# Designs tried in a protein design run: designed miniproteins, single chains. Part 71

Each design is a single chain, and the fold is of that chain. pLDDT is the mean over its residues in the fold that is shown.

## One batch from the design tools (miniprotein)

Design m2453
Fold by ESMFold2-Fast:
Structure m2453 (fold): chain A 77 residues (1-77)
Amino acid sequence: ASAEQRAAASRALRGAAASLTDAAASAKVNEIADQVEAGKLSLREAAERVRELAATAGPADALILRLTAQELEELAA
């Protein structure tokens, strides 16, 4: 992914983290954002990590995480 795509993905992830009700999930999403920004995690890998978090989240947080994963997949295309 380009630096522009990574920056967009990082912004989307941090926005999602700020919207989550679960502090532990929020911290994990911010960690994913840091790894994407550092180039240590691809956008597709980040989307997969976010989907894993969505699977164990409450309904409201799960919706935010699924939408975020979809946005990351679109940015990776």
Scores: mean pLDDT 86

Design m2454
Fold by ESMFold2-Fast:
Structure m2454 (fold): chain A 74 residues (1-74)
Amino acid sequence: MIGVKEALEIAEKLLKQGYPPEDILETLKKLGASPEALKAVGKYLAEQYRRLGMEELAQQAIELGEQYAEEVKK
């Protein structure tokens, strides 16, 4: 299972390549990211999008991170 540090490194690379939050979090979920890692990535992406004035994408990143974390928690 992919932990927080590894998931954040993958998320940073995908974000730099222009992938949207849904695709980043979907990729991490498929790679076996932990619930904690998915939540951490959602928050990280939200912070990056807020710095760019993209509040709608920031909210989407948080919500998807929490949703995908709940899906893999079982």
Scores: mean pLDDT 84

Design m2455
Fold by ESMFold2-Fast:
Structure m2455 (fold): chain A 67 residues (1-67)
Amino acid sequence: SALEALQRELHEEMIRRLQEEVGASREEAEQLLKGITPPSFSEEQLQKAREILEELEREFVRRIIAE
């Protein structure tokens, strides 16, 4: 479905940005998406990750919700 395709696109974009902006490995990025905190992460890295994920989620929601 279109929703499943958009969710997969969002998932890959989240992983990409976490790797580029937070310094996460792909495994750490996937852990964050599952709600698992990587033990190597500082509070600052966790906060940055949350901000990125919230930004991308808001963008995704805007694409689904009609005005």
Scores: mean pLDDT 79

Design m2456
Fold by ESMFold2-Fast:
Structure m2456 (fold): chain A 78 residues (1-78)
Amino acid sequence: ATAEIAEKLSDLLKDAKKNNSSEEVLEQIEKALQAVEAGDLKAAYEHLGKAAKAAAEAKETETAKKLIEIALEVRELL
């Protein structure tokens, strides 16, 4: 479960970097990935929420949707 979430976040981070996503979005995705890898699902959920909000404010709609989907997967493990 956590390994699958980490893979999804790693792939999303790579895509976001290629698409020149905002610095805030990239920072929060990276923090969420680090939290998932450390097993801190509460911190991961909080960072995913911040990333999704930042992506929505930047009008990165597809990135925001994917972040919300991953956040819901993390919430199911809490």
Scores: mean pLDDT 85

Design m2457
Fold by ESMFold2-Fast:
Structure m2457 (fold): chain A 71 residues (1-71)
Amino acid sequence: GDLEMAREAAERAAREGGGEGLVGPAPGGTIFGVLVDGKMAGAGFIPDDADEETVRRAAEAAARGARLYRA
């Protein structure tokens, strides 16, 4: 997977969800997530063949998870 795209997704999700972004390698792509109070509140997977639209949707879903966790 494109590590740079996954980092951008993590950073966007962290900013919009109110947490800290992280990424990790996985077969066929890259995993990203958002930590709130040291716990995984949102996460997603960016496949090797991901387009920008897929990345944006994954980031939005992770951000919503983080916001829901904080509610």
Scores: mean pLDDT 79

Design m2458
Fold by ESMFold2-Fast:
Structure m2458 (fold): chain A 84 residues (1-84)
Amino acid sequence: MEKKKREEAKKELEKLLEESDEERQRVLAGVLAAYLHELGLPLDEAGRLAAEGREGALKALEFLEKEGKIVEVYRLIKEALERE
């Protein structure tokens, strides 16, 4: 059950990146990297992920899935998009 929810959350976030322009992709990479830094990723590594844009965001999603936080991050992003 939890594995399936993680795979669905990751797929939805990857779809969001795919449908986003370059500016939104950079913002998403920064948000995902900042969240990973809060989970213990060193600041220099987080900054590198943020700087990579789409590629950095995709790498960050892999780390979040491994840490079991991808569903929580997806919820937070969805909630932020609702506020606008």
Scores: mean pLDDT 77

Design m2459
Fold by ESMFold2-Fast:
Structure m2459 (fold): chain A 93 residues (1-93)
Amino acid sequence: DLEKLLRQLQQQEVSRIVGRVLREVGDIVDLLLQAKRKEGTTLSDLGPTIDQAIQKLSSSPDPEMQQLAQQLQQHQQNLQKLLEEIRKMLAES
């Protein structure tokens, strides 16, 4: 059945994008944990959101913190693009 094959291909593409989203989220979590270990007792300054964490780390005088902020921003941008692709796929179905 051609329609069944098309649905399976769509499900596989969605699964691939979801897998990439989960990987980007995992990388973001790992980077936040690294930043947390480096900040020590000032962890409260990172705030509850990725955007706040990026802002705090990029404002740090520590070049390692600035590098972590750049990596977090890159993964956040990748995640936003993947979520946009999911939105397009779901809206066109």
Scores: mean pLDDT 71

Design m2460
Fold by ESMFold2-Fast:
Structure m2460 (fold): chain A 87 residues (1-87)
Amino acid sequence: SPEELVEEALAKVREVASLFPEETQRGILGFLDLVASIEDPLDQLRELLEFVKSLLSREKDPERQKKLEELVAFLEEVIKKLEELES
């Protein structure tokens, strides 16, 4: 379901957040709370994708960069799948 895909995406972002310093981790978790308040699953995923892309664009650590790239790919695939189901 779209809701299950959102929960999986949120879980993956929380896992990647654990690789960041505490201050950055708090910022990420705060944004996830904001995303959780969005009613439409597709809009939730689009907001997550733009946020993860923003994190990736500023990332200098190779390990975190790889994990963020994997998240972007996952979110893009999930969004595409949901958009195809609405068509």
Scores: mean pLDDT 84

Design m2461
Fold by ESMFold2-Fast:
Structure m2461 (fold): chain A 56 residues (1-56)
Amino acid sequence: MRLEHEANISGDNYLHIEFEDGKIVGIYATGISNEEAKKLLEEANAQAEAVRQAQL
């Protein structure tokens, strides 16, 4: 399953993550700190894991 996650941080900053079957295949980020980007990545991975388990 292909999932896309977008989040806006601090107005002009944003992160767009694209992944398929829980694997990250694309990351697009602008003006995001390492800590903020890491939190968003963890959130996106948690979302993918929850979807995977819900289908079981």
Scores: mean pLDDT 62

Design m2462
Fold by ESMFold2-Fast:
Structure m2462 (fold): chain A 84 residues (1-84)
Amino acid sequence: SLEELKKKAIETFNKDIKLAKDKVTKYLSEKGDEEKLKKALEKIDAIYEKYKPKIEEAKSGQEILEILAEASVELKKVFDEVGL
């Protein structure tokens, strides 16, 4: 069902966000760049707040996939900005 797809997508997205935060935290903490870490985490939180409601309101499995792909691109930009 669409509701099952949304639930699975949100679970996957929650996991991806956690892994992204863990990855940038480890990398930038090892470099001692506290200011850059704070900004990266704020950007990841903004991506979560932007895309979670879009997944919840999606009308098809295809829209869910497109939303997750867009969120993934924005997370990659955060990684690129921090040198990951």
Scores: mean pLDDT 90

Design m2463
Fold by ESMFold2-Fast:
Structure m2463 (fold): chain A 92 residues (1-92)
Amino acid sequence: DLEETRKAIEELKANSEPEERELLDILLEVAEAIVNGTITPEQLREGALARIELLKMRLEKNGKITLPQEEIDQLLKQIEEQIEKAVAEFEK
């Protein structure tokens, strides 16, 4: 249900920092495309990257990062590469 998904994301936005709200808007657009059956590989990639960025921002804000920043950056890069491969497979 698009309306329920929109409400859930708006509730998340209400509890989020301004910079996180832009990423939540991307997630709403992706959720709408999924519900409508119009999701594209590009939208899947954008949504996955937005979720990773939100997680990174939340972990940094709460000081709960247990890995060195260099290792976190490398891990995020590897996740991005895996997302690109999954998107490419979906396009086939």
Scores: mean pLDDT 66

Design m2464
Fold by ESMFold2-Fast:
Structure m2464 (fold): chain A 100 residues (1-100)
Amino acid sequence: SKEEELAEARRKLAQLLNKYYNGEPLTDEEVDEFIEALRKIYEHEFEKNPELTLKNLEADKRMLEADIAEHADDPQRVAFLRRLLEVVDEMIEELKKKLE
């Protein structure tokens, strides 16, 4: 069932990303689902390859910072992206501690 849970997390993440890029704002519940799915995927990837996973999270952080700068005139979008950036930063610090 772990493979099924990860497959479901990947499907949920893709569905919510598609909704977001189609210009539909995510509800608070959908944002929580997005964060939960993202966390499950990265935790699984970290178990397989911690160094590559950390590198990917740092790349995601740079992408989020760029998106925030690009959409500085859209406060609702910036608020969502800043929340994702906070979660990515928390995951980076937590995974770095596990690599000690």
Scores: mean pLDDT 82

Design m2465
Fold by ESMFold2-Fast:
Structure m2465 (fold): chain A 118 residues (1-118)
Amino acid sequence: MLRDRVAELVEQGRKTVEEANALISSSNKKADEARKGSLSDAYQTLTSEYQRLSDMARRLDEVSGQVGSQMYLAELAGDTASARTAADVFGEVRSALDSLRAQSDSLQSLADSYRNLL
């Protein structure tokens, strides 16, 4: 049923956003720790971290598409409550995606800075 699909996707979306926020926090902590080591180790750590963030951004983009599709289907079915809930989660997923992409770009720029010092 459409309602059950929206509920499952809302739960999946919120869980994926939590995983994304945890990954951003973890990547910042690893970047700070990398600054205490060698430039080569820092470069490798930062490169691994922004790749992980990029992979997570790809997952969130897929979830965003699925939530968006269910939001439209709920609206067409006249299920305003499910459509509103899906829209809220869609906004949360998009915000997390933007944050992940910004963090990935920041870590890549930092990695490039360390590479240029080698």
Scores: mean pLDDT 80

Design m2466
Fold by ESMFold2-Fast:
Structure m2466 (fold): chain A 100 residues (1-100)
Amino acid sequence: DREKGREELERLLERAEEKLREYARKKGILEEWENLPWVAREAAIAVLARYMVEGKEEEGLERALETARKWAELLKELGIKEEDVKNVAEAVRKIRELLK
């Protein structure tokens, strides 16, 4: 059932985002999490969702935050601002050009 699969995926992603936000709050870094570029947050949510499906939520929370921080640091090092990522294809091209 494609509709059921989509609803399950959407619920998984929403749950992953909520768990990451709560984990950031417990670590005293909720403001850092909320101020991350949306691309970094989306990457972290996807990573946690993968780990949740594999039954490794605790490991996934740490890995996802690490992923978000690495993405945020990379975007900062490359001078890519949040407004620059409005077009995902353009953001990817900028990253590719700067990273070589």
Scores: mean pLDDT 77

Design m2467
Fold by ESMFold2-Fast:
Structure m2467 (fold): chain A 74 residues (1-74)
Amino acid sequence: SGADAAQAGAAAALAEGAEEAGRLAMKGSVIFSNGGDPQEGAKLAAEGARAAREAGAEAGYRMVDRGSQANLKS
């Protein structure tokens, strides 16, 4: 049914958004850890948030937020 298809699509979007946001957050963290430009790390976090919005993935937003907090909390 349409409801079952929508639920499956939402779950897939959440999983894909979370994975993409996590990948970009990890890349930003590597740049920061290597003494790179912190603005580049922030740019990658923003790109992850944009990807999560486009995917419509709520989990992606949470992962990007947690990644940004981890990069700023020290």
Scores: mean pLDDT 58

Design m2468
Fold by ESMFold2-Fast:
Structure m2468 (fold): chain A 98 residues (1-98)
Amino acid sequence: MRDEAVRHFREAAELAREAAKKSTNPEAQKLLDEAVEHFRRAAEAVRAGDIPGAKRHVSEALNLLLEAKQLMSPEARELVDRAIRHAGRAYELLDKAA
């Protein structure tokens, strides 16, 4: 479960970084960079056994991804939608582990 959640954080962060590269909107890029940082903190929290902390970071990343999506082109939105699916799956796994 922990390794699966961390894998989903890694995939979500990679997709968010790719979306940021395809975006020309500086606000969207900033929101995506903040989401990547929250996924890194979520992975660290999982490794430390802080499941509530990891869940908070994933929730914050999900909100940032949803905000960024509203500022983006259709091509970049597809990457964000995939990142949201990975983040949602990670949150579900953490919820079952708590």
Scores: mean pLDDT 85

Design m2469
Fold by ESMFold2-Fast:
Structure m2469 (fold): chain A 96 residues (1-96)
Amino acid sequence: MLSEEAMRLLTERVKKILEENGIPLPSEEKLRAFVEELVRLYHTRKGSRSEFLERIKEIARSYGIELDDETAEKIYDAVLEADTEDGIRRIAKAVG
């Protein structure tokens, strides 16, 4: 389970990815819940990159977020990066 600080940084990174790709943001509460579900998916499910991307898009749809493949890949890469202390430090520098 990620720390509260790591979850906050990852949520801000996902928000920035959505904004940079012109995707309408859900409420802050829904966005946090979406990111928490992605982190749970990553830690509990084994599978290929393509299987994860499809499940990310399915989960996003349940929160009212419509992701294209490119944006889903960017979000998946952010979740992967958040799995390491070095990755969290990179995310922190990217979001301020």
Scores: mean pLDDT 80

Design m2470
Fold by ESMFold2-Fast:
Structure m2470 (fold): chain A 106 residues (1-106)
Amino acid sequence: IDYDAAIAAYKAALQSNPNNAAAYNNLGTSYANIGKYNSAIANYKKAIALGSGALKATALNNLGNTYASMGNYDDAIASYKAALAINPSNKLASVNLAIAEANKAA
């Protein structure tokens, strides 16, 4: 995937619908994939503020993944727990939480 093209596409989507929580989540993921973690965090936080239910849980899990990639395991753990509070059946968030807790303990 061309992440620079994806970033441009999601920015265009947000020009047509500035409250599109899914577009903010996808923009955050594109930034995270190119190592722009501060930009990823800002966009995931917008997705969390605008989204609800499964979308909000997904954005919280992605926020946790970004914090973990930065070595910020405390914020990663908090984000995964928040995702699981919304969707307790989120297997990916549960696995990622266990990995973050193990990395913090190491």
Scores: mean pLDDT 86

Design m2471
Fold by ESMFold2-Fast:
Structure m2471 (fold): chain A 82 residues (1-82)
Amino acid sequence: MEEEEKKILMELAELNEKEAEEIIELLKSDSLTEEEAKKILEVIRKIAEATESLTEAQREAAIEAVELELKYKLGEIEIVRT
Protein backbone atom coordinates (compact mmCIF):
# COMPACT_ATOMS: atom_id res chain seq x y z
CA MET A 1 0.00 0.00 0.00
CA GLU A 2 2.11 2.86 -1.37
CA GLU A 3 -0.38 5.56 -0.28
CA GLU A 4 0.28 4.71 3.39
CA GLU A 5 4.06 4.95 2.84
CA LYS A 6 3.55 8.29 1.04
CA LYS A 7 1.57 9.67 4.00
CA ILE A 8 4.26 8.55 6.46
CA LEU A 9 6.99 10.22 4.36
CA MET A 10 5.00 13.46 4.09
CA GLU A 11 4.10 13.66 7.81
CA LEU A 12 7.18 12.25 9.59
CA ALA A 13 9.99 13.24 7.19
CA GLU A 14 8.27 16.56 6.26
CA LEU A 15 8.44 15.84 2.52
CA ASN A 16 6.13 17.33 -0.09
CA GLU A 17 4.10 14.97 -2.32
CA LYS A 18 6.65 14.98 -5.16
CA GLU A 19 9.56 14.22 -2.79
CA ALA A 20 7.58 11.38 -1.16
CA GLU A 21 6.81 9.89 -4.61
CA GLU A 22 10.51 10.09 -5.56
CA ILE A 23 11.55 8.20 -2.39
CA ILE A 24 8.88 5.51 -3.01
CA GLU A 25 10.14 5.11 -6.60
CA LEU A 26 13.74 4.74 -5.36
CA LEU A 27 12.66 2.11 -2.80
CA LYS A 28 11.20 0.01 -5.67
CA SER A 29 14.48 0.16 -7.61
CA ASP A 30 16.79 -2.89 -7.63
CA SER A 31 19.81 -0.63 -8.25
CA LEU A 32 20.63 2.64 -6.49
CA THR A 33 23.31 5.29 -6.84
CA GLU A 34 25.24 6.26 -3.69
CA GLU A 35 23.43 9.63 -3.62
CA GLU A 36 19.99 7.97 -3.92
CA ALA A 37 20.88 5.55 -1.11
CA LYS A 38 21.99 8.45 1.14
CA LYS A 39 18.72 10.29 0.38
CA ILE A 40 16.65 7.24 1.40
CA LEU A 41 18.72 6.76 4.58
CA GLU A 42 18.27 10.42 5.59
CA VAL A 43 14.47 10.13 5.15
CA ILE A 44 14.32 6.87 7.17
CA ARG A 45 16.39 8.51 9.92
CA LYS A 46 13.90 11.42 10.11
CA ILE A 47 10.97 8.97 10.29
CA ALA A 48 12.67 6.97 13.07
CA GLU A 49 13.42 10.15 15.06
CA ALA A 50 9.80 11.37 14.68
CA THR A 51 8.31 8.02 15.78
CA GLU A 52 7.47 8.38 19.50
CA SER A 53 6.82 4.63 19.95
CA LEU A 54 10.45 3.69 19.18
CA THR A 55 13.19 3.56 21.81
CA GLU A 56 16.62 4.98 20.94
CA ALA A 57 17.95 1.41 20.54
CA GLN A 58 15.06 0.51 18.21
CA ARG A 59 15.71 3.64 16.10
CA GLU A 60 19.41 2.74 15.81
CA ALA A 61 18.55 -0.87 14.86
CA ALA A 62 16.05 0.29 12.20
CA ILE A 63 18.57 2.74 10.68
CA GLU A 64 21.30 0.06 10.67
CA ALA A 65 18.96 -2.45 8.95
CA VAL A 66 18.17 0.11 6.22
CA GLU A 67 21.89 0.91 5.82
CA LEU A 68 22.64 -2.81 5.36
CA GLU A 69 19.88 -3.18 2.73
CA LEU A 70 21.09 -0.08 0.84
CA LYS A 71 24.74 -1.25 0.94
CA TYR A 72 23.66 -4.65 -0.38
CA LYS A 73 21.80 -3.00 -3.29
CA LEU A 74 24.93 -0.95 -4.07
CA GLY A 75 27.04 -4.15 -4.19
CA GLU A 76 28.47 -3.68 -0.70
CA ILE A 77 27.75 -6.24 2.03
CA GLU A 78 29.17 -4.52 5.12
CA ILE A 79 27.65 -1.58 7.03
CA VAL A 80 29.96 1.35 7.80
CA ARG A 81 29.04 2.61 11.28
CA THR A 82 31.48 5.54 11.43
Scores: mean pLDDT 65

Design m2472
Fold by ESMFold2-Fast:
Structure m2472 (fold): chain A 78 residues (1-78)
Amino acid sequence: SMEDIRRETIILARVLAIRSEADLIKRLYPELDAEADKVIELANQAIEALKKGDIDKAEKLADEAEELLQKMVAKMRA
């Protein structure tokens, strides 16, 4: 449906932004590479869920990736 296409587009945009930010942090802060890799893995799993048409799973994985990214950024500011 058009509603599903909009949801998929929003989730994909979120996941790509999260992955790009984690990639950048990994390059600039080698001490956070393990946490960054976990964020990237969750983002990639969300993309795989979208490819399979599992929008709800993709949204949950995107939320998990975002939460982990926020925790990682908090460590940088400590």
Scores: mean pLDDT 89

Design m2473
Fold by ESMFold2-Fast:
Structure m2473 (fold): chain A 87 residues (1-87)
Amino acid sequence: MSYEERIARRLLDEALELLKTKSEEEVLEQIRKAVMAIANQLPAERRLPSTEALARALARLLREHVPDLYEAAVEQLRAVIEEIRAA
């Protein structure tokens, strides 16, 4: 399992736990914050490619396990990638 796939699985598990007590909007915001925080911990040269790989892995897991959240989550992940590209 790649680093990005391991992180994606952790974020999925955290999102599933949060969905028990939080709204979908709050869970999506936590996913966005978590992905951005992870990206900011990476060296600059790895930030974009690792975040793109993480976003793809997480989107795949969300489609399989939380399909109702998938489309909104993909939009949040796209926004994070665009923010990293702009930096």
Scores: mean pLDDT 84

Design m2474
Fold by ESMFold2-Fast:
Structure m2474 (fold): chain A 70 residues (1-70)
Amino acid sequence: TKEQVKKLLEQIEEKLKKGDVKGALRYAREALVLLGLSEEEAEDAVRHLEKQYGPRKAAELLLEGIKSTL
């Protein structure tokens, strides 16, 4: 639901503030699944961005991308 996605966005932001980039990416993956991606599609999207931009930039891009869907 929209409420659950908002909760996950808060968790992504909190993890990034604490330097827990892996935690941020985990919550981003969960948010993508709630938005309608399969588990495999969500994992592939996260891995693709990590490979292209590195884990921190990937998490930041996912945060902004998910926010734009709300």
Scores: mean pLDDT 85

Design m2475
Fold by ESMFold2-Fast:
Order: sequence, then structure tokens, then C-alpha cells
Structure m2475 (fold): chain A 95 residues (1-95)
Amino acid sequence: MKEIEELIEEVIELMRELGVPEEEIEEFKKAVEEALKSGSMTPEELKQGLKEAIIELEVEKENPPSEEERLKLMAKYAEKYGFYEVAEKYREMLK
């Protein structure tokens, strides 16, 4: 559970760095709370989604010039964060 809370806070921090409005950040928080409350996602599925969101936001912050460079950055950031399953997914997309 602490891991999910830490991932949520990392997503929120990146959203703020990118200038996402507080209203949209509140909607994100509500969506995560509803997913957990309804049981529509397992904790493992939610962790995976949050990890992918972190990588997506980090790459968006870099403003990559092409889809190929975007995918390369996604794999690189996933490896940097230790999200090896996410990194492998993006590496497969580059093959």
C-alpha cells in the first residue's frame, strides 16, 4: 500500500511540474480512489498503471521530437526507475 501511495505522489509531482491544472490533478486523485474503492483494478494493475503514468510524464517533460525518440526515452526512464517490466514493453515496441 505504501508503494501505491508513493507512486501516486510521484505522478502528482510530475503533473505539477508540467503545469497540469489542480482541477485535473484532483480528477486523477478521484479516479485512483474510485478504482481502489470499486475493486475494478487489482493493486498490481494499479501499480503498473501508475508506473506507466510516471514514465509517460517524465518523457512529456523532455518534449521528444519524434515517436521513436519518445519510445526510447520511455524505455530509458522505466529502466532508471527500476520498472523493468515497463522498460521491456517499450523495448519490444522499438524492435
Scores: mean pLDDT 78

Design m2476
Fold by ESMFold2-Fast:
Structure m2476 (fold): chain A 88 residues (1-88)
Amino acid sequence: MSEEEQIEEELGKLMKEALELLEKMGIDVKMPHEKFMELLKSFMSEEARKIFDEVEEKERRGEPISNEEKRKLLKAVKEALENLKKKV
């Protein structure tokens, strides 16, 4: 797999784990994607949220996202998931 494919696969696994944790907490996981992302960001540090928002804004503008930015996003999502695990 390319580095991009590896990052995307890992992000998918983390998102699935986050949804399973939210469901265990009694949170409705059928919420719109936008609400899910806002909820996930609530478990991030200010620095992690900034990285997430910068990557999402670039994607929205059709700008290319570098593998380094994707790695930073992956780290931010991992931080959110670890914080979420502490509350379950």
Scores: mean pLDDT 74

Design m2477
Fold by ESMFold2-Fast:
Structure m2477 (fold): chain A 97 residues (1-97)
Amino acid sequence: LTTFKNTVGTLTDVKDGKVSNKAIIAKQGKQGDELVYVLFNPTAQKQETTLTLPEGHGKTAKIVNLQTGKQEEVPVTNGKVDLTLNPFEIKTVRVKV
């Protein structure tokens, strides 16, 4: 029962996200029918990375900037999403499963 309740409205199956830039901290979770990634740039420099998605998940991803509230939809290319993070920026990426 507690485990079942914890799957409603919370992130489940939390694990590391696959990113090309090792300076980026990335976590992956599941919320409902979406995969949710949280990416953080802990460095004082602008960083670029690709985020690798599991095969068969989504053709587009929604990027949400938690600092600015800005959101944008981007195409998934070869199972990857290209991302740029400003110094100390946090971005959330949502992909429908």
Scores: mean pLDDT 72

Design m2478
Fold by ESMFold2-Fast:
Structure m2478 (fold): chain A 87 residues (1-87)
Amino acid sequence: MEEFKEKIKKYLDETVKAAERGNAIEALKAMKQAREYAVKASKNPEEVKKLIDEAMKEVIQGVADKKTALETARKAREKLLKYLDEQ
């Protein structure tokens, strides 16, 4: 469990850093990696998949606006880490 949480945190942090640089493609790649580990760590993998997929969709739609992409990445990180801590 703890190993998967550390991997998820790493990739969520990389997502935020990529969004700060305005690199939506790298942010999406990092989110995809976080999704794989979050699914393995979650008691409800389908719910976690849905949460991350919706966040990825929002990042794609906000690609032209660095501020929107960064805000979306930060919110996704906070929600996912809180969800995993509640399990």
Scores: mean pLDDT 73

Design m2479
Fold by ESMFold2-Fast:
Structure m2479 (fold): chain A 87 residues (1-87)
Amino acid sequence: MDEIGKMIGDLMIELLGNLGKDPSLGDIITLLSKAGTYVDQGDFESAIKYLEQAKELAKTLPDKVLSDSIVKRLDEIIQKIKEEKKK
């Protein structure tokens, strides 16, 4: 029940550690925080919406290795939420 929340939290902690590389990661962290709130409420559609917005911001990062890593992790979280919706 808390696996998705842990995935979001772990990504947020990793991005906080990388704020010195790119301050725009703060906007991504804000969107992840909103997504986590919606996951806790069981509103998976709103959670996916904010994760997709975070993914679009991640694509604009100048560091393409960091961008690709964040996008992949966001896709993994979105996929996990979609699997939880199948009940």
Scores: mean pLDDT 81

Design m2480
Fold by ESMFold2-Fast:
Structure m2480 (fold): chain A 76 residues (1-76)
Amino acid sequence: MEEIKKRAEEGIERAERLRREAEALGDDTLARWAQALVEGFKIAKKSGNELTLRANESMLRALEERLAKRKAEAAA
């Protein structure tokens, strides 16, 4: 229970950071996906459902990788 809450809270923080960075880059699509993840992690925290948490964590990883690629492209 506590482990799921902690991971969900970390996911919310990471998704909010992702949203802010995406907004700074002008990537409205990535920013919207990051906001959806914030809501997804809030649901995972309330439900305590590990499957929901894992699904959101997988999507967060994919979006963080996409953000890193966008930053590299913007720096070139």
Scores: mean pLDDT 84

Design m2481
Fold by ESMFold2-Fast:
Structure m2481 (fold): chain A 64 residues (1-64)
Amino acid sequence: MKEEIEKAGEETLRIARQVVDDETAERYAQLAKESIEKGRATPASAVTAAVLRAVGDKIDEELA
């Protein structure tokens, strides 16, 4: 369902923007949408995975 995919992308973007820059947040939002479109993830799991990866990138940058 295209509406659910778009909403998952928007939700990922809104959350990721709180921890990473806009370009990185947009990249993870697109990855979440693609994972749902390819049937590899549900909307909820795609959003969660993308946000966790964005947080991980931020932590890696801060620690080293």
Scores: mean pLDDT 79

Design m2482
Fold by ESMFold2-Fast:
Formats: C-alpha cells, sequence, structure tokens
Structure m2482 (fold): chain A 56 residues (1-56)
C-alpha cells in the first residue's frame, strides 16, 4: 500500500512520512500520472543515491 511504502521510505531515508507524502503528491502533479510505488521508489533512490532494492 502507499502507506506501507512511505513508512519504509521514511525508515531508509530519515525523512518523515508527512514529507514523503508531500513529495508523492508533488510527483503526481509534475508527471500527471497516478501514484506508482515502483516509479516513486526509483525517484527516491535516484535522489538519495541508493539502490532501489534498499526500498523494497
Amino acid sequence: SREALLERLSAVTGLSVEVLETWARYYEKETGKPFSAEDFRRVIAEAFGIPVSALE
């Protein structure tokens, strides 16, 4: 679920779930696409310089 993904991302990145939820909404707005867990993991992984597998 979106919630579980954001909690996992919070644990790995040190960012709060609230901040990540804001980024997810911004991503949807900028891309015009519905929320995709796979796409969002890739975006966060790239931003933090970590492998996508760390966010599974």
Scores: mean pLDDT 77

Design m2483
Fold by ESMFold2-Fast:
Structure m2483 (fold): chain A 60 residues (1-60)
Amino acid sequence: MLSVAEVVGERDEEEYKALKEALKNPETREAALREFTSSPSTAVALQAAVELAVLKSEKR
């Protein structure tokens, strides 16, 4: 768990919350993850890319 409160700004927290919310809906999560990979937040973009790769690998 990365707990760097000052480095993770309010915008990053908000985008991470949106990413978590998108993951709850199985029908739209793949499309949402693709959008998040273009996020200006590198941390959120990386997380979305990893989640998308896992989803593709696990689904087969």
Scores: mean pLDDT 69

Design m2484
Fold by ESMFold2-Fast:
Structure m2484 (fold): chain A 91 residues (1-91)
Amino acid sequence: EKEKLLEEAKKLLEQASDAISRGNFDEAVKLLEKAAEYFRQAGLEEVSDRILEAAKEARTAYENGDRLTARMIIEQAAGEGIKEAEKALKE
């Protein structure tokens, strides 16, 4: 079960990276938040918290008109989350 949760989290983060590369900020943030929920269900609460914090920081940057910073935060959070999922899947 935990392996499936981590595979889904990774897939959602890959989709978040794609969404933000296409300028779909709202979709990218929702995908990050959904991935964080899967990490939490898999017992990776610290990873979940880091992704949620990144989503919050990205929203703040976007609301302040700093779309480049918002994009960079999402890209970094997605990339780091994917690496964490891959590490956890290797035991």
Scores: mean pLDDT 88

Design m2485
Fold by ESMFold2-Fast:
Structure m2485 (fold): chain A 89 residues (1-89)
Amino acid sequence: LDKFIRQLCSLPSSEQERVLKKIFSTMDLDKDGLLNYSEFINGTLKVLKLENTPHNIMLLGIVFSVLDKDKDGLISFSEFKSGLLKHCP
């Protein structure tokens, strides 16, 4: 995750948004413009090539909870983008 964030932050703002939209769209299997918990966990494991271990699932669950600021159990693209990009210097 840290390596991915560092590489994302090194891209121009236009490319950052394009990459994030591509990743979000890949995870959004039902194409409703929202990520539920299952889509986020499974999509992130696939995109970052992480092992499906209890430890990784727990860490991603914490990340989901942080990104889901309105606590509706869904992540919008704007929450996904702002949550990841706030880690940029």
Scores: mean pLDDT 73

Design m2486
Fold by ESMFold2-Fast:
Structure m2486 (fold): chain A 58 residues (1-58)
Amino acid sequence: MEVEIVEVEVSEVGGRYLARVTGRTADGRIVTGVGIGETPEEAIEKAKEDLRRKAEEL
């Protein structure tokens, strides 16, 4: 399913980074992926992977 990324948020939590990537599906549903990493970039990549997995389950 095609997902348009509408928001990316990154927070520092306990010396790591937590990313939330919010996407909108073609049918208008909102899906949020979450990832944790040692860098903001790693956290965002993991959040995007989580988002893709969740979008496939819809």
Scores: mean pLDDT 80

